Designed miniproteins, single chains. Designs and how they scored, part 17

Each design is a single chain, and the fold is of that chain. pLDDT is the mean over its residues in the fold that is shown.

## One batch from the design tools (miniprotein)

Design m554
Fold by ESMFold2-Fast:
Order: structure tokens, then sequence, then C-alpha cells
Structure m554 (fold): chain A 74 residues (1-74)
């Protein structure tokens, strides 16, 4: 997906690492040209797979498993 490609590229460039908070759903939607609901659905699916963690009051955090998986998709 566009979200997975975007995150994988940021990880590959060293701009995003495990433990980092992702940009907001609104910022991701604007950057990817997607609706906020589409981004939300994709982020929640990644949480179910253990690739992201949802942190109440802060947003989505990248996991070590998420780094490994997203780099494997590039």
Amino acid sequence: SALEEYLGEKIAKGELKAGDLLPSQKELAEKLGLSQSTVSAQLNEMVKQGLLEYIPGKGYRLTEKGVEWLLSKL
C-alpha cells in the first residue's frame, strides 16, 4: 500500500526507527492523497499485525517487527 511504501522509505532513509511515533492520521492522509478513514483503517490493520502500537493520547508507534516487515516490502 502507499502507506507501507511511505513508511518503508522513511525507515530506509534513517528518518524513522523503532520506538518513533508516526505522523498523525491527518498528516499521513495529506502526504499520501488518501482519506483519513482509509489511513485509519490501514494503521489499525498494522496494529493487529503487531507492526504498530497505539499509544493513547500520542498516536501510533513503530515496533521492531514493523521495521523488519516494512523493509522486507521494499
Scores: mean pLDDT 84

Design m555
Fold by ESMFold2-Fast:
Structure m555 (fold): chain A 63 residues (1-63)
Amino acid sequence: SEEARRQQLIAEIVRLVNELSKIPETQPELDEIQQEMERRPLSLAELEEVVQRLQELLDKAKK
């Protein structure tokens, strides 16, 4: 269902945000992404884009 997919994406975003919050160098971009999420409800496609953006940020920080 769409609701189950939304909950899965939100859980993945929470996991990624928690990992990124431990890396000070990512904080400015993480803050920007979190502010964008707070401005309005996001569609499933927008949540998937947020997951991708957070994963790319984490991958860059670990290299």
Scores: mean pLDDT 84

Design m556
Fold by ESMFold2-Fast:
Structure m556 (fold): chain A 64 residues (1-64)
Amino acid sequence: SFVLDPSLAEVLKRAAEEVQRETGVTPSQAQRAATEAALDLLKAGEEVTVERVTKRAIERIRAA
């Protein structure tokens, strides 16, 4: 078994809350968008921060 980094878990939680606040999507959709945005940032070698995850997740939701 592996354990999720506590700092990453906190980033995802805070980003999902901000995404929900700004877009009005459901909590589940906000959490999914934040998770997918964080994975994209990790694959790109970018730092995973609340601000970056939130911005990218919102852009993806609005582009759909």
Scores: mean pLDDT 79

Design m557
Fold by ESMFold2-Fast:
Structure m557 (fold): chain A 100 residues (1-100)
Amino acid sequence: SREDTIKEIEKVFEEAIKELEEMGLDEVAEKLKEAQKKIIEILNDESLTPAEKMKKISEVLLEFYFEVYPKLSEKAKEILDKMMDKVQEILEKYREKEEE
């Protein structure tokens, strides 16, 4: 369900945000919180098809990466890559359920 998808995304983002904050990367954590809010708003937009939601979410994530890229250490990249892998799995599952 949409609500289950949102809860899974919130958990994954909250874990990454906490790890980034523990590293002192507060600016990156704040940008990630902004990206999370936008993604949830996109998922709740009933005027969008699942495919359109995936496209808009991808655009939000790419914008986030461009904004934070100069601040990323190897450790921060590992945290964000792990988060991105989990988010992609959650969104693929959401897309398949909504399109089937």
Scores: mean pLDDT 82

Design m558
Fold by ESMFold2-Fast:
Structure m558 (fold): chain A 80 residues (1-80)
Amino acid sequence: SMEELRERAKELLEELKKYYEEHKEKLSPIELARLTVLLSEAYMAIRMIETADPSDEKRIAMIKEMIDTVERRLEEMKAR
């Protein structure tokens, strides 16, 4: 649902912010740049959800893919 996607995106943004604050002293400049991109993408997903028509299933699918991608990339970063 749109509400579930909105909750996931907001939770993801907060998780990314927490990861940044906890690890900023240990992350390389390249890793910090990557994390900044993920933060921007999570924020964009939230804005897209807020402006999306709930009946636009193709746009909803695109937003879901964006959230899934950011979640995967954060998990990959945590695994390093």
Scores: mean pLDDT 84

Design m559
Fold by ESMFold2-Fast:
Structure m559 (fold): chain A 85 residues (1-85)
Amino acid sequence: MTVPTEEDIKKAEEEIKKQLEEVKEKVPEALEAAEKVAEFLLKMMKLLYEGADEKEIEELIAEYKKYAAANNDKYVPIVEEVEAK
């Protein structure tokens, strides 16, 4: 496992922005959920960059999974779209 650098975070931000653009075009109903996914991912990368414990990162991921399950009506379309390759 490697700690992301500021450069890695910037590249991830750019890739996420491009993915959000595709979601907006193909599945606009899922855009809000996709933005939440992006927010959690960037927060996780920042925790890794600052040297947070793996347990803290796992806890953040678990919280996100609960959020995704609670917002199934918005998250499911994203999962289906990703599966479409």
Scores: mean pLDDT 67

Design m560
Fold by ESMFold2-Fast:
Structure m560 (fold): chain A 73 residues (1-73)
Amino acid sequence: EKKEEEEKIEKEVKKLLADSLGLDKNISDEELKEEMRKRLKETAGEMPEEVFEEEFENILKITEEEIKKLLKE
C-alpha cells in the first residue's frame, strides 16, 4: 500500500536523521528541523528561512531515496 510505504519511509528518515545528530528517536518533527537548522547554520552561517527549507527538503529527499532503495532490496 502506497500510504503505508510512505509512512514507513518517513518514520525511517526521521529515525536515521535523529540518530545521525545524536538525538532521541522519538524527537518531534519540529525539534528535528530546529536541530538541522543549527547544524546547517554552524557550517554555512546564518541563512534565510527559505534557503534552510530548501536544504532541509533536499536532505529529506536524499535520505528518503536511500531508504526506498534499502526497503526495495
Scores: mean pLDDT 73

Design m561
Fold by ESMFold2-Fast:
Formats: C-alpha cells, sequence, structure tokens
Structure m561 (fold): chain A 98 residues (1-98)
C-alpha cells in the first residue's frame, strides 16, 4: 500500500492553494477590466465567441463578483481546515506505517 510523507502532503496542499489564488487573481483582473476598460472587456469576450454589449456589463460584473466571493470563501475554508486536515492525514499515515 502506498502512503505519502507529511512533507509531500504539505506541498500538494500548498500547490492547490496557489492554484486557487491564481484563479482569484484572474477574476479580480476581469472585474478591474470591466470597471477601467469596459470596451476592452467586450472585445475580449467577443474574441472568445461571446456576443456581449455594454447592456450586458452589469450582469457580467455581478456574475464575476459572485464567483470571486465563492472562491475566496473556499480558499478561507481550505486555509482554516488545511492545518487540521494535514495533522489528521499525518497521524493516519503514521498509524498505517506501524
Amino acid sequence: SEFLPAEELYEVVAERKEEMKRQIRELEELLRLIRENPKEFIELARKQGGEIGEEDLPEAEEQLRRQLEYLKELLERLEAGDKEALAEIHRRRAAEAE
């Protein structure tokens, strides 16, 4: 049976947190683009096959804001739970290694 050392589990958890931080950054950048350069946001969406006009910007901003809040809450739970989860995983793996 396979098991991972605590150090490697810590690295996996850290990598996941970094991935979530990147997604949050990307959403924050899109929200900033809507506010600072709405025409550029429309052009970007159009290049990706979307048909969007200035009338759609409030709904797009609201959707991005909701997604950002969801990801921030998930990251907070992971950061709050990761230390306890890591400790439990370490204890379980140590017990199985006996």
Scores: mean pLDDT 71

Design m562
Fold by ESMFold2-Fast:
Structure m562 (fold): chain A 92 residues (1-92)
Amino acid sequence: MRAEEELERLYEGAKLVGRGEALLTAPRKYRHPLPQELVERGKELIEEGKRLIEEAEARARPLVPEEKLREVKERGYEEGYQETLEELANLN
């Protein structure tokens, strides 16, 4: 349903923000400085994710409580961040 679709968009947007922040902030054990391409990609993911969050929240807010919106955002961010850290660890 539409509310479920907007919550999924919110989750994916938060996941993109988590991914981007992990790319920008995660220490690289065997490589430094962080490649410019990864810095640019991280910024792009954060910008795209924030855009999706803003649009999805605006549409979901009248349909679901704020507590649910926060739960979905936190879960998405955490999963995106952790997944990206694991990917970076496997590259090092």
Scores: mean pLDDT 78

Design m563
Fold by ESMFold2-Fast:
Structure m563 (fold): chain A 81 residues (1-81)
Amino acid sequence: SYALKIAREALDEARKTGNEELIKVVEDAYKALEQAIKAGGPKVDEAARYLQKSLDALKAGDVETAIEYARKALEIAKEGL
């Protein structure tokens, strides 16, 4: 639940930017994280940490870094599947 809370917060902030690439990567990361949680995957916490780094970058106004961290979160969440 905590991991999905971070993913939801990241998605809400991504939507505020209007950046379609960022929104899509965060949505894909959210979906992958939901699947990883259902599977009991060990990578859930690591993926959530990268989504938190993405959220922190967005709060700092760094959209490019936010996209990179969101992509890393997606990669890690998919490894847990």
Scores: mean pLDDT 82

Design m564
Fold by ESMFold2-Fast:
Structure m564 (fold): chain A 58 residues (1-58)
Amino acid sequence: MIVRLTEDFEDPENPTLKLKKGTLVEVVAEVSEDKWLVRGPDRLSEAVIPKSWLEEVR
């Protein structure tokens, strides 16, 4: 599933993944009720992002 970031994201624990608001990312897995594991547009970088920061795209 492809989702869009609603906010700029920079992971302090994983500095290799920095994403701008509006970036499309792939949902890989649910890690909790409020957080998803996503894969960046390079298809190599992964990060856990709050579900509230993501919008499903149709």
Scores: mean pLDDT 74

Design m565
Fold by ESMFold2-Fast:
Structure m565 (fold): chain A 87 residues (1-87)
Amino acid sequence: AAPATVTVDFRVEADTKEEGLRIVESAAKLAEAMGGTAEVDFEVREEDGKWVIEGKLTVTAPSPALARRAALFAKKAIEDAGGEAEV
């Protein structure tokens, strides 16, 4: 089958920039552990005394089912860390 791509739109708020970036990096690594390839495009800004990391996590895998599974695991990782994510 042709490779398939699924995008996760996310927003993470953290007390430090490093904490927010770690959450996003962990989600990307989890997608890769599930058999996907993950690319992240994001913006970092300070808002109301917090750091906001907002962007897209793009997961590519050998099949649509694998891409969706990897993306859903990344989504759950972000949500479990207190962030917001949509697939």
Scores: mean pLDDT 87

Design m566
Fold by ESMFold2-Fast:
Structure m566 (fold): chain A 71 residues (1-71)
Amino acid sequence: DNEKILELLKEATEQVKELLKQEKAPQSVRRQVSLLSTGALIAGMIDQKDPEVKEAYEELLKEVKKFQEKF
């Protein structure tokens, strides 16, 4: 169901954005972001034919990359 995939991707993106507001990320937090983002990215890849799902997936990738570059 594309609506559930879209919701999952948006929720994961918001979680990563909140963690990006932290000044320090201990290794446990970095590991949690990696696990959360991997699960959401895999879910988004399953049905990439919907433009909204593709856009949400790309937004999540962007925020994960920012987190990995910052910490």
Scores: mean pLDDT 72

Design m567
Fold by ESMFold2-Fast:
Structure m567 (fold): chain A 79 residues (1-79)
Amino acid sequence: TTITISNGELSPSQLTVAEGEEVTFVSTDKTRPTVLAVDGENLGSGTPFVKSIVLPKGRHRVLAAAPGHPTGTATIEVV
């Protein structure tokens, strides 16, 4: 399952996944670094950026920040 980061926005902004399912974050911005955090932990930054993670059961908050754009947010529910 993939969440795309574009212009500081996360799409989809709400996602439900099964326990043990991998979630991939993709930013294709070539000019400005995207910073990704989940539950307040910095998962990395880059230009472009790709990161895959497996999250434990529960609700997780995702933040994406890029210079010149509002901070994007998404929620992942792991069931």
Scores: mean pLDDT 77

Design m568
Fold by ESMFold2-Fast:
Structure m568 (fold): chain A 53 residues (1-53)
Amino acid sequence: SKEQVKLETIINFWKIAKDTETWLLLKQNTPASDIKKAEDAMNKQIKQLENQL
């Protein structure tokens, strides 16, 4: 459906965002615990969107 295409696009965009140069630069000077919390939050959002497909 049209909604499924939108959700897949958002999911893919979110997955790409985790591999951006900006995120890599933030990881260099951010505590590992804070990075883990942020990545866990992003992964939770991805799973919520995937469940709507």
Scores: mean pLDDT 72

Design m569
Fold by ESMFold2-Fast:
Structure m569 (fold): chain A 89 residues (1-89)
Amino acid sequence: LQAEYDELAARVAALYEQLRRLPPEAQEEALRRVAEIDERAKKEIAEAIAALEAAGASREEILRKAQELLVKAVAEVARALERAVAEAA
């Protein structure tokens, strides 16, 4: 999970560099999509942690689930940024 997260984070950083060179309108739309993903991911992670804690899950299980959901969220951000860059090409 950490390795996948690091790879996705590097890809997202590269996509933000590309986004910075696009017109302001394209940047605004991409950042809006990212904000929506961020809000949804925060709620999903918080709910999953609360549910696992209520079920008596171990700290290891809770951290694993949180990391899994974080990787999923970063992948969704990467897809949104890729779409914005492609639409501007």
Scores: mean pLDDT 82

Design m570
Fold by ESMFold2-Fast:
Structure m570 (fold): chain A 65 residues (1-65)
Amino acid sequence: GASDAARMASLATGVPYGPLLDDARRMAATPEARELYDKAVEAARKGDGVAAYDYILQGRDVVDS
C-alpha cells in the first residue's frame, strides 16, 4: 500500500519517508490521482523504488491541482 510505495521510493532516492507516505496517502484518497497511486504501489511491489518515486511526484502534482 502507501507505506510500501513510500518506503521503496525513500530507499531508492534518499527522500524522507514521512513526506512520501503523506503524499501516497493523499493520492490513495484522491480519485484523480488513484491510477498514479496504483502504479506507485505496483512499482514498489516489483522493487522499482525510482519508478515508485516518479509516480508519487506525478500524483502530488495532480493532488495539488
Scores: mean pLDDT 89

Design m571
Fold by ESMFold2-Fast:
Structure m571 (fold): chain A 90 residues (1-90)
Amino acid sequence: PPAPASAEELAHMEALRPGLIEETVAWLQRELGVPEEEARRIAERLVDGIRNGDRELYLEAAREVVELLVKAGADPEELERDLAEVEKSM
């Protein structure tokens, strides 16, 4: 559970944000062939959804990833199950 953060703790969390976004962008480009601009849009929503506890923002971006994985040949039933487990953990 997120505790109230001091200004120093918030600055530290902000320092981690670019790295998490760049890792997610690289993964989306490498594994799913997503263009950088779209990958960055998805990555920012995933990272900010988690950081801010915004379930709806995270799940919107996660559904876009699921659609991309299905287009790449992944099993939609497995992905919907995985997404449901992530939603339960939030």
Scores: mean pLDDT 74

Design m572
Fold by ESMFold2-Fast:
Structure m572 (fold): chain A 61 residues (1-61)
Amino acid sequence: SAMEEEALARIKEAVRWMAETGDVRAASAEILALAEELGLSDEQTLRLYHEALEEVEAELA
C-alpha cells in the first residue's frame, strides 16, 4: 500500500540517522510520531521498523 511504502521510507530515514548519529531517542520519537500520524497499529509499526533495520544494516555492512 502507498501509506505503508511511505511509512517504510520515512522509518528507514529515521533508522539511518540513528545509525549515523547514535541519536536513538530522536529516531524512536520520530518513528512513534509517524505511526500516530499515519494511523499505524503497533504490529504494523514493529514490522516496518524491523524491515527498515534489515535494509539499513544491509546498506551499512
Scores: mean pLDDT 82

Design m573
Fold by ESMFold2-Fast:
Structure m573 (fold): chain A 66 residues (1-66)
Amino acid sequence: SEMAALRERVAAVLARVDRVLARSTHPRVRAQAEGVRESARMALASNNRALLDASESLVAGLEATL
């Protein structure tokens, strides 16, 4: 189902955020990672695909700083 796909994508973003937080001690990176976590949760709660796409893009940018 589309909802199952959304849940899977959100779970993947949250796992990526957790890896960023485990690897980074930089306060700015950690704050941005927490922001992505909240955006991903909001995307799931509101069925907002655009917000999920933005969250995936943001976490990819954070991963590039590691």
Scores: mean pLDDT 88

Design m574
Fold by ESMFold2-Fast:
Structure m574 (fold): chain A 60 residues (1-60)
Amino acid sequence: MEELKKKAYEEGARIAREKGLDAARQAATKMGVDLIEQGMDVNEANELMTAFLEGAREAA
């Protein structure tokens, strides 16, 4: 989980830098939905979305 959170954080920061915060928010939502559909626990998917958005906020 910890490694996945770090990757989500870095990806969020990258997208926010390249395309802006709104694009990062859309990407976070898509990631969360895709992960849940692939069988990830809702709480784990939510933690990854949170890490993604924290990375995006830091980069914006």
Scores: mean pLDDT 82

Design m575
Fold by ESMFold2-Fast:
Structure m575 (fold): chain A 84 residues (1-84)
Amino acid sequence: GASLRKLADRLASEAKELLKELEKAIEEGDTEKAKELEFEIEVLLGLLGIVIGVAKVAGDEESAEYGRKKRDELLKRLEELRKK
């Protein structure tokens, strides 16, 4: 329902902030900080995966698809940054 979408939005917003920090760490050559940020982003993506799973089990296909779309966008951005 709406609460699951709000949780997905919160997790996605936090991941987007960390992705911005990761981009800066890569630009600055801070390899240790970049690795830490990548790990934190992966944790948030895992939590978003749990939200998707909960929505699916609850029969809330709309919220599950909403979460998948958010996760896929974040994964694509993370992969783009990893190639730099």
Scores: mean pLDDT 86

Design m576
Fold by ESMFold2-Fast:
Structure m576 (fold): chain A 92 residues (1-92)
Amino acid sequence: REELLEEARELIKETLEKNKNNELTEEDEKEAVKKLKELILERAGATEEELRETEEALRAGVPYEELTPKQQAILRALEEYLRMGLEIAKEF
């Protein structure tokens, strides 16, 4: 659990450092997004299919309380990683 957060933290920090130095390429950004998605899914214990279903439910306006426990776990993992990313960004 902590290992996934540390891996995400390191990835975000490296990406922000590259951006600050004007070294962030489009390829670096795509790779970072892909890895973050994988870490979020692993933390939530979910698949890409379950993430897609969660995205569709949100697009259809389904409130959080009506989401399945798995869909709620995906959103919680996403929120946790976004909050962490914002805190790291304050250091740059």
Scores: mean pLDDT 76

Design m577
Fold by ESMFold2-Fast:
Structure m577 (fold): chain A 106 residues (1-106)
Amino acid sequence: MSLKDKVKELLKKNGIEVSDETIEKLVALAEKVNKVDELIYLLENLSSLIKGYNLEDIKGDDLVYVLSMLLYDPGEFSMLIHMYNNKLITKEELIERAKKKMEELV
């Protein structure tokens, strides 16, 4: 099984529909920052992470962009989640920042 196939299976098992393009970017990012094992752990614990960070309102590809920050910048992730939970930034702003960061890395 390829890493992409395993990632796709774990996302599907958690009921999250993600585009093949976003899955490819996520895999490429994890390989680039040498965090493949951390990616698998994140996806296996996805439900707990969504609840713990109050991300229930973020779905699909957008959720993957936001959570991908845990692989390359957990400090900025923590800051942005704090801002989002305190309504200092919108859901759309959080997603745009996360997506831009991922696109800059892959």
Scores: mean pLDDT 86

Design m578
Fold by ESMFold2-Fast:
Structure m578 (fold): chain A 66 residues (1-66)
Amino acid sequence: AEIDAEVTRALALMQAALYKLYDEPPSKSFVERLKELVDRAVAAGALTPEEYQELKKIIEEAEKKL
């Protein structure tokens, strides 16, 4: 259970980092997947407040580009 939470957290962080690295406009499907991963990680208590705030900011920036 905790391992699944950590995997979900790692996937969310990796997706966000990849988005920042490529500097390409995000797709709607990418934003929806990232939001789902972040929601699952938050529900599992796997994200720190700082990680959650950073991911939320990335999602908001990506949504503005849609």
Scores: mean pLDDT 73

Design m579
Fold by ESMFold2-Fast:
Structure m579 (fold): chain A 63 residues (1-63)
Amino acid sequence: SVMERVDELYAKAKEYLEKGDVKKATELMQEIARLGRAHREDHEVYNYALEKILELGKMLAKL
């Protein structure tokens, strides 16, 4: 499912942030955002993608 794909990208982005690879983490965040926008008619998918981006952004801000 799309939500499963978002979870995969989120997990990978977290790994890159833990390694300090901000560039790869932000590329994955952009892919999550793209998936959310592509499914904007599905409010559950769109809001879930936004939530994951916000969580990643909070982690990035703490670095």
Scores: mean pLDDT 84

Design m580
Fold by ESMFold2-Fast:
Structure m580 (fold): chain A 69 residues (1-69)
Amino acid sequence: SPVEELRALLDERVALLGQVPGVSAEQLAAYRAQAEAAVAHLETNEPELIPTAIAQVERQIAKIKEINA
């Protein structure tokens, strides 16, 4: 489902951010909490925006991968 795809991408984004020097465990926990809140909001209130959110997270992941290269 699109919701499960978005969750998987957000998990990948957090994992990649964890590889960036200087990112703390507290910051990673905050990013996870924000991601879960955002998914819950979209699923309940604005499910039509989930494909847009997927595209945005994919672009963010690509940029983080470039930084970590």
Scores: mean pLDDT 85

Design m581
Fold by ESMFold2-Fast:
Order: C-alpha cells, then sequence, then structure tokens
Structure m581 (fold): chain A 67 residues (1-67)
C-alpha cells in the first residue's frame, strides 16, 4: 500500500528532524555551559537522543519495507 508506505517514510523524516534538532540543542547547551558536570550531562543527552532516534527510524523504515 503506497499511501501507508509514504506515511511511514514521512514519520521517519519527522523523527530524523526531531532528534537532529534535540541533539543540536544539547550540544549547544554543553558548549555554553561552564560547569563540567553540566557539560557532560548535555553531551550524554545528545548521545541518547541520537541513539533513540536512529532506533526509531530503523523501526519505521523496516515497517515501510513490509508494506
Amino acid sequence: MEEERERLLEEAREVIEKYTSDANYYKIQAEKSKDPELQEFYRQKAEEAIKKGREDVKSLLEEAEKV
């Protein structure tokens, strides 16, 4: 079903945009922070956002292939 596949691909695109934005936000916060503990916290948050986002995208792309 082309429409369902298109919907899943659009969701994947939205997920990529969101986690990219979130990761960039956390990276900027880490760079602006003068507290080493806070810098590490934001770097960790950026890594978590990227990892989760990639897993979500992979799941959506696998579903798109099944349609």
Scores: mean pLDDT 82

Design m582
Fold by ESMFold2-Fast:
Structure m582 (fold): chain A 84 residues (1-84)
Amino acid sequence: KPTKEQIEKAKEYLEKAKKAAKKTKDKELSEQTVALVEEALKALEEGDAVSAILWASGAKEIAKLAGNEEAVKYLEKAIEALKG
């Protein structure tokens, strides 16, 4: 179970990933990445870190396809924080 500090760090990184994803030139991939990050944030609000990791991992794969290195970096940091 992630600590309160790890959850707060993950939320910071997910918000940064969401902002970075909105800058993606491919509108469809941008919207898909943002939607998956929003599901990850929702899962964390519900206390479900496992679902948050799965949603963030999905968002990372879409961001990688979009070539959005900034979004990928923040999603990796969020996942790492939640895994401990």
Scores: mean pLDDT 86

Design m583
Fold by ESMFold2-Fast:
Structure m583 (fold): chain A 81 residues (1-81)
Amino acid sequence: MLIPAENPSSRVRALVQLAKKLIEEAKKLGMSIDEIAEQLVRAGKAFGLSKEELLRAAYLIKQETNDPELAERIVEEVEKL
């Protein structure tokens, strides 16, 4: 079992950290939730994340940013892959 403190899924962590930065920046710039979700899924694909890792990242983003609407949009974008 992977221990969260050791977290060998460094790419999943990187996407979650990117999401936090992008959410704050994008809200200041007036970007839609759909645009944020699309950019995050593209970044995750560039990091080489699987669909399962992208869904895990969406769950972590929901927990850490308290933005369930964004997490749902990320799931929808992942399902289009």
Scores: mean pLDDT 75

Design m584
Fold by ESMFold2-Fast:
Structure m584 (fold): chain A 89 residues (1-89)
Amino acid sequence: MNFKLDMTLTLSAEEAERYYNDPSLTEAMAAGLGAMAKAGYDVHLRVKLGKDPETAARQEAIAERLRALAAEYQAAGGATIEVELLRAK
């Protein structure tokens, strides 16, 4: 089964700070993505970057944490999970 689940994560400055300071939130999100992939979904997550440099840096760090967790899942023989950055225009 190859149902594609394409999601965009849009975090406000406050939400990005919260996620940045609490790695357990990204771990919970990664677990949810892993469960969807295990259920047969092709999981693609885009993390939207704001124009503010500080917020964008936190959003990039969150995306990198999600990529690292996805790589661990793949190394353990799990399904493919893609995490990419969506830059503001």
Scores: mean pLDDT 76

Design m585
Fold by ESMFold2-Fast:
Structure m585 (fold): chain A 55 residues (1-55)
Amino acid sequence: EPSPEELERYRRQAEALRQIDEDAKTRNLTVEEYLKRIAELDVDGDPEALLKAIE
């Protein structure tokens, strides 16, 4: 059974991915184009940090 901390991380990652998809659509970008733009900001592979960097 995952620990409470692992479940919290899962929830945050799922929320971040959903928000990335939604934000990409509002900018008329594909998810791939959106992620490529974020990668240029040199954000490490934490989805929460990714969302924070792009807002």
Scores: mean pLDDT 67

Design m586
Fold by ESMFold2-Fast:
Structure m586 (fold): chain A 91 residues (1-91)
Amino acid sequence: MEVELKDLDGRSIQVTGIATPEVKGMVVLKIKSSSTGKTHVLILRPGEKRVMTFPKSETLEDITLEEVEGEPTDPLKIVDRKVIKQTVKVK
């Protein structure tokens, strides 16, 4: 499982979550915004890719990937966790 961070136009940060086919369950990408306190959640199945775009005025913190057992309708068990970035700041 992977996360890619990309500047698009000098005003936006693109966050791409990628679940490789080798993951055994779902991948949950969590992105916390320090400016709003909101946590954005993307759920990916094996081999799936999801993209989310944020304005550069927003500070992203606690970008985490979690491999979990089961589907969103079932109780989730965390199998593996990666903290990719604690804070993403645009200079």
Scores: mean pLDDT 64

Design m587
Fold by ESMFold2-Fast:
Structure m587 (fold): chain A 67 residues (1-67)
Amino acid sequence: MNLDEIEKIAEEMGLDDLVALVKKAQEGDKSALFDAARKVQELIEKQKTEDLEKMAKLLAQEIERLK
């Protein structure tokens, strides 16, 4: 599941706030999924990295599945 991969990447990057949001999304809080996507986008605007871009793509795929 994409959420498990996002959680792993966030943990490896030390993004504790993002890990907490992903865990809430895994527990069924869909609003936390949108909050996580916003957080990743803010981080990309400050410093673009391959890991952040990968997380943004995976979050977008999970949001698309909710439509």
Scores: mean pLDDT 79

Design m588
Fold by ESMFold2-Fast:
Structure m588 (fold): chain A 67 residues (1-67)
Amino acid sequence: DRDLLVGLLQREYGLSRARAEAIVDEAARLLREGHSLEEVARVLSERFGLSLKQARGIAEAVRKLVL
């Protein structure tokens, strides 16, 4: 569920709704395009200033809850 994950990112990382939505949507797009979890984590880390550990966790959650 996209809305569940957006809410979790706002609570856990103090993100705005717009930023949390952008992160989730970008991760989902890259995963649908066939990028690996590691590649998606790198893109999220670079684009949104997340640590690789945070970005990897988000990519895993998007794969499970959104795709």
Scores: mean pLDDT 84

Design m589
Fold by ESMFold2-Fast:
Structure m589 (fold): chain A 101 residues (1-101)
Amino acid sequence: ADSTAAQLRAAAARLLAEVGLDAPTADAVVDALASRDFSAGQALKLVQAALALTRAEGGDLGEVAARLAAALAKQGHDGLAAAAQLIADGTGTSAAFVARL
């Protein structure tokens, strides 16, 4: 748990720094992902999905990431593929994404 959380924090911090997000938002996203059994690579894709959905619907990145992490935990790895497709489409909301799972 601790080693995975450290890797997720480092990976998420790098991505979030590139888009100018603050440390509390980055920590909230990482904590949401670390509470689910995601690898560092899966966590990065989830952060990218949360960023795309937040841009589409507005709102808080941490809340969007928590909602996605909770939904994906029920669907396992297949849900992450759906998240990647939603990003590729350049559209959607966190509510629409959760409804597709």
Scores: mean pLDDT 57

Design m590
Fold by ESMFold2-Fast:
Structure m590 (fold): chain A 75 residues (1-75)
Amino acid sequence: MEELERDLAEMERAVEELFKAIKENPSDFSKISELYSRAVKEANRAIIKADELGDEEAASRAATLLQKVEDLLRM
């Protein structure tokens, strides 16, 4: 349980850092690419773990955050 909460918090922070980097310097493609890769990796970890634990709320939350990362890809 504590690990899943930590994974979800880390995923939220990774998504927030990515969004902040895009707002502050959208031309820094190297940094944005690195943060994007990290956000996707953390989101996938949280989704897999939530699914393994049968935590539908955590899985839904992780899927929503992954969707936000995918929305950034479309920009």
Scores: mean pLDDT 76

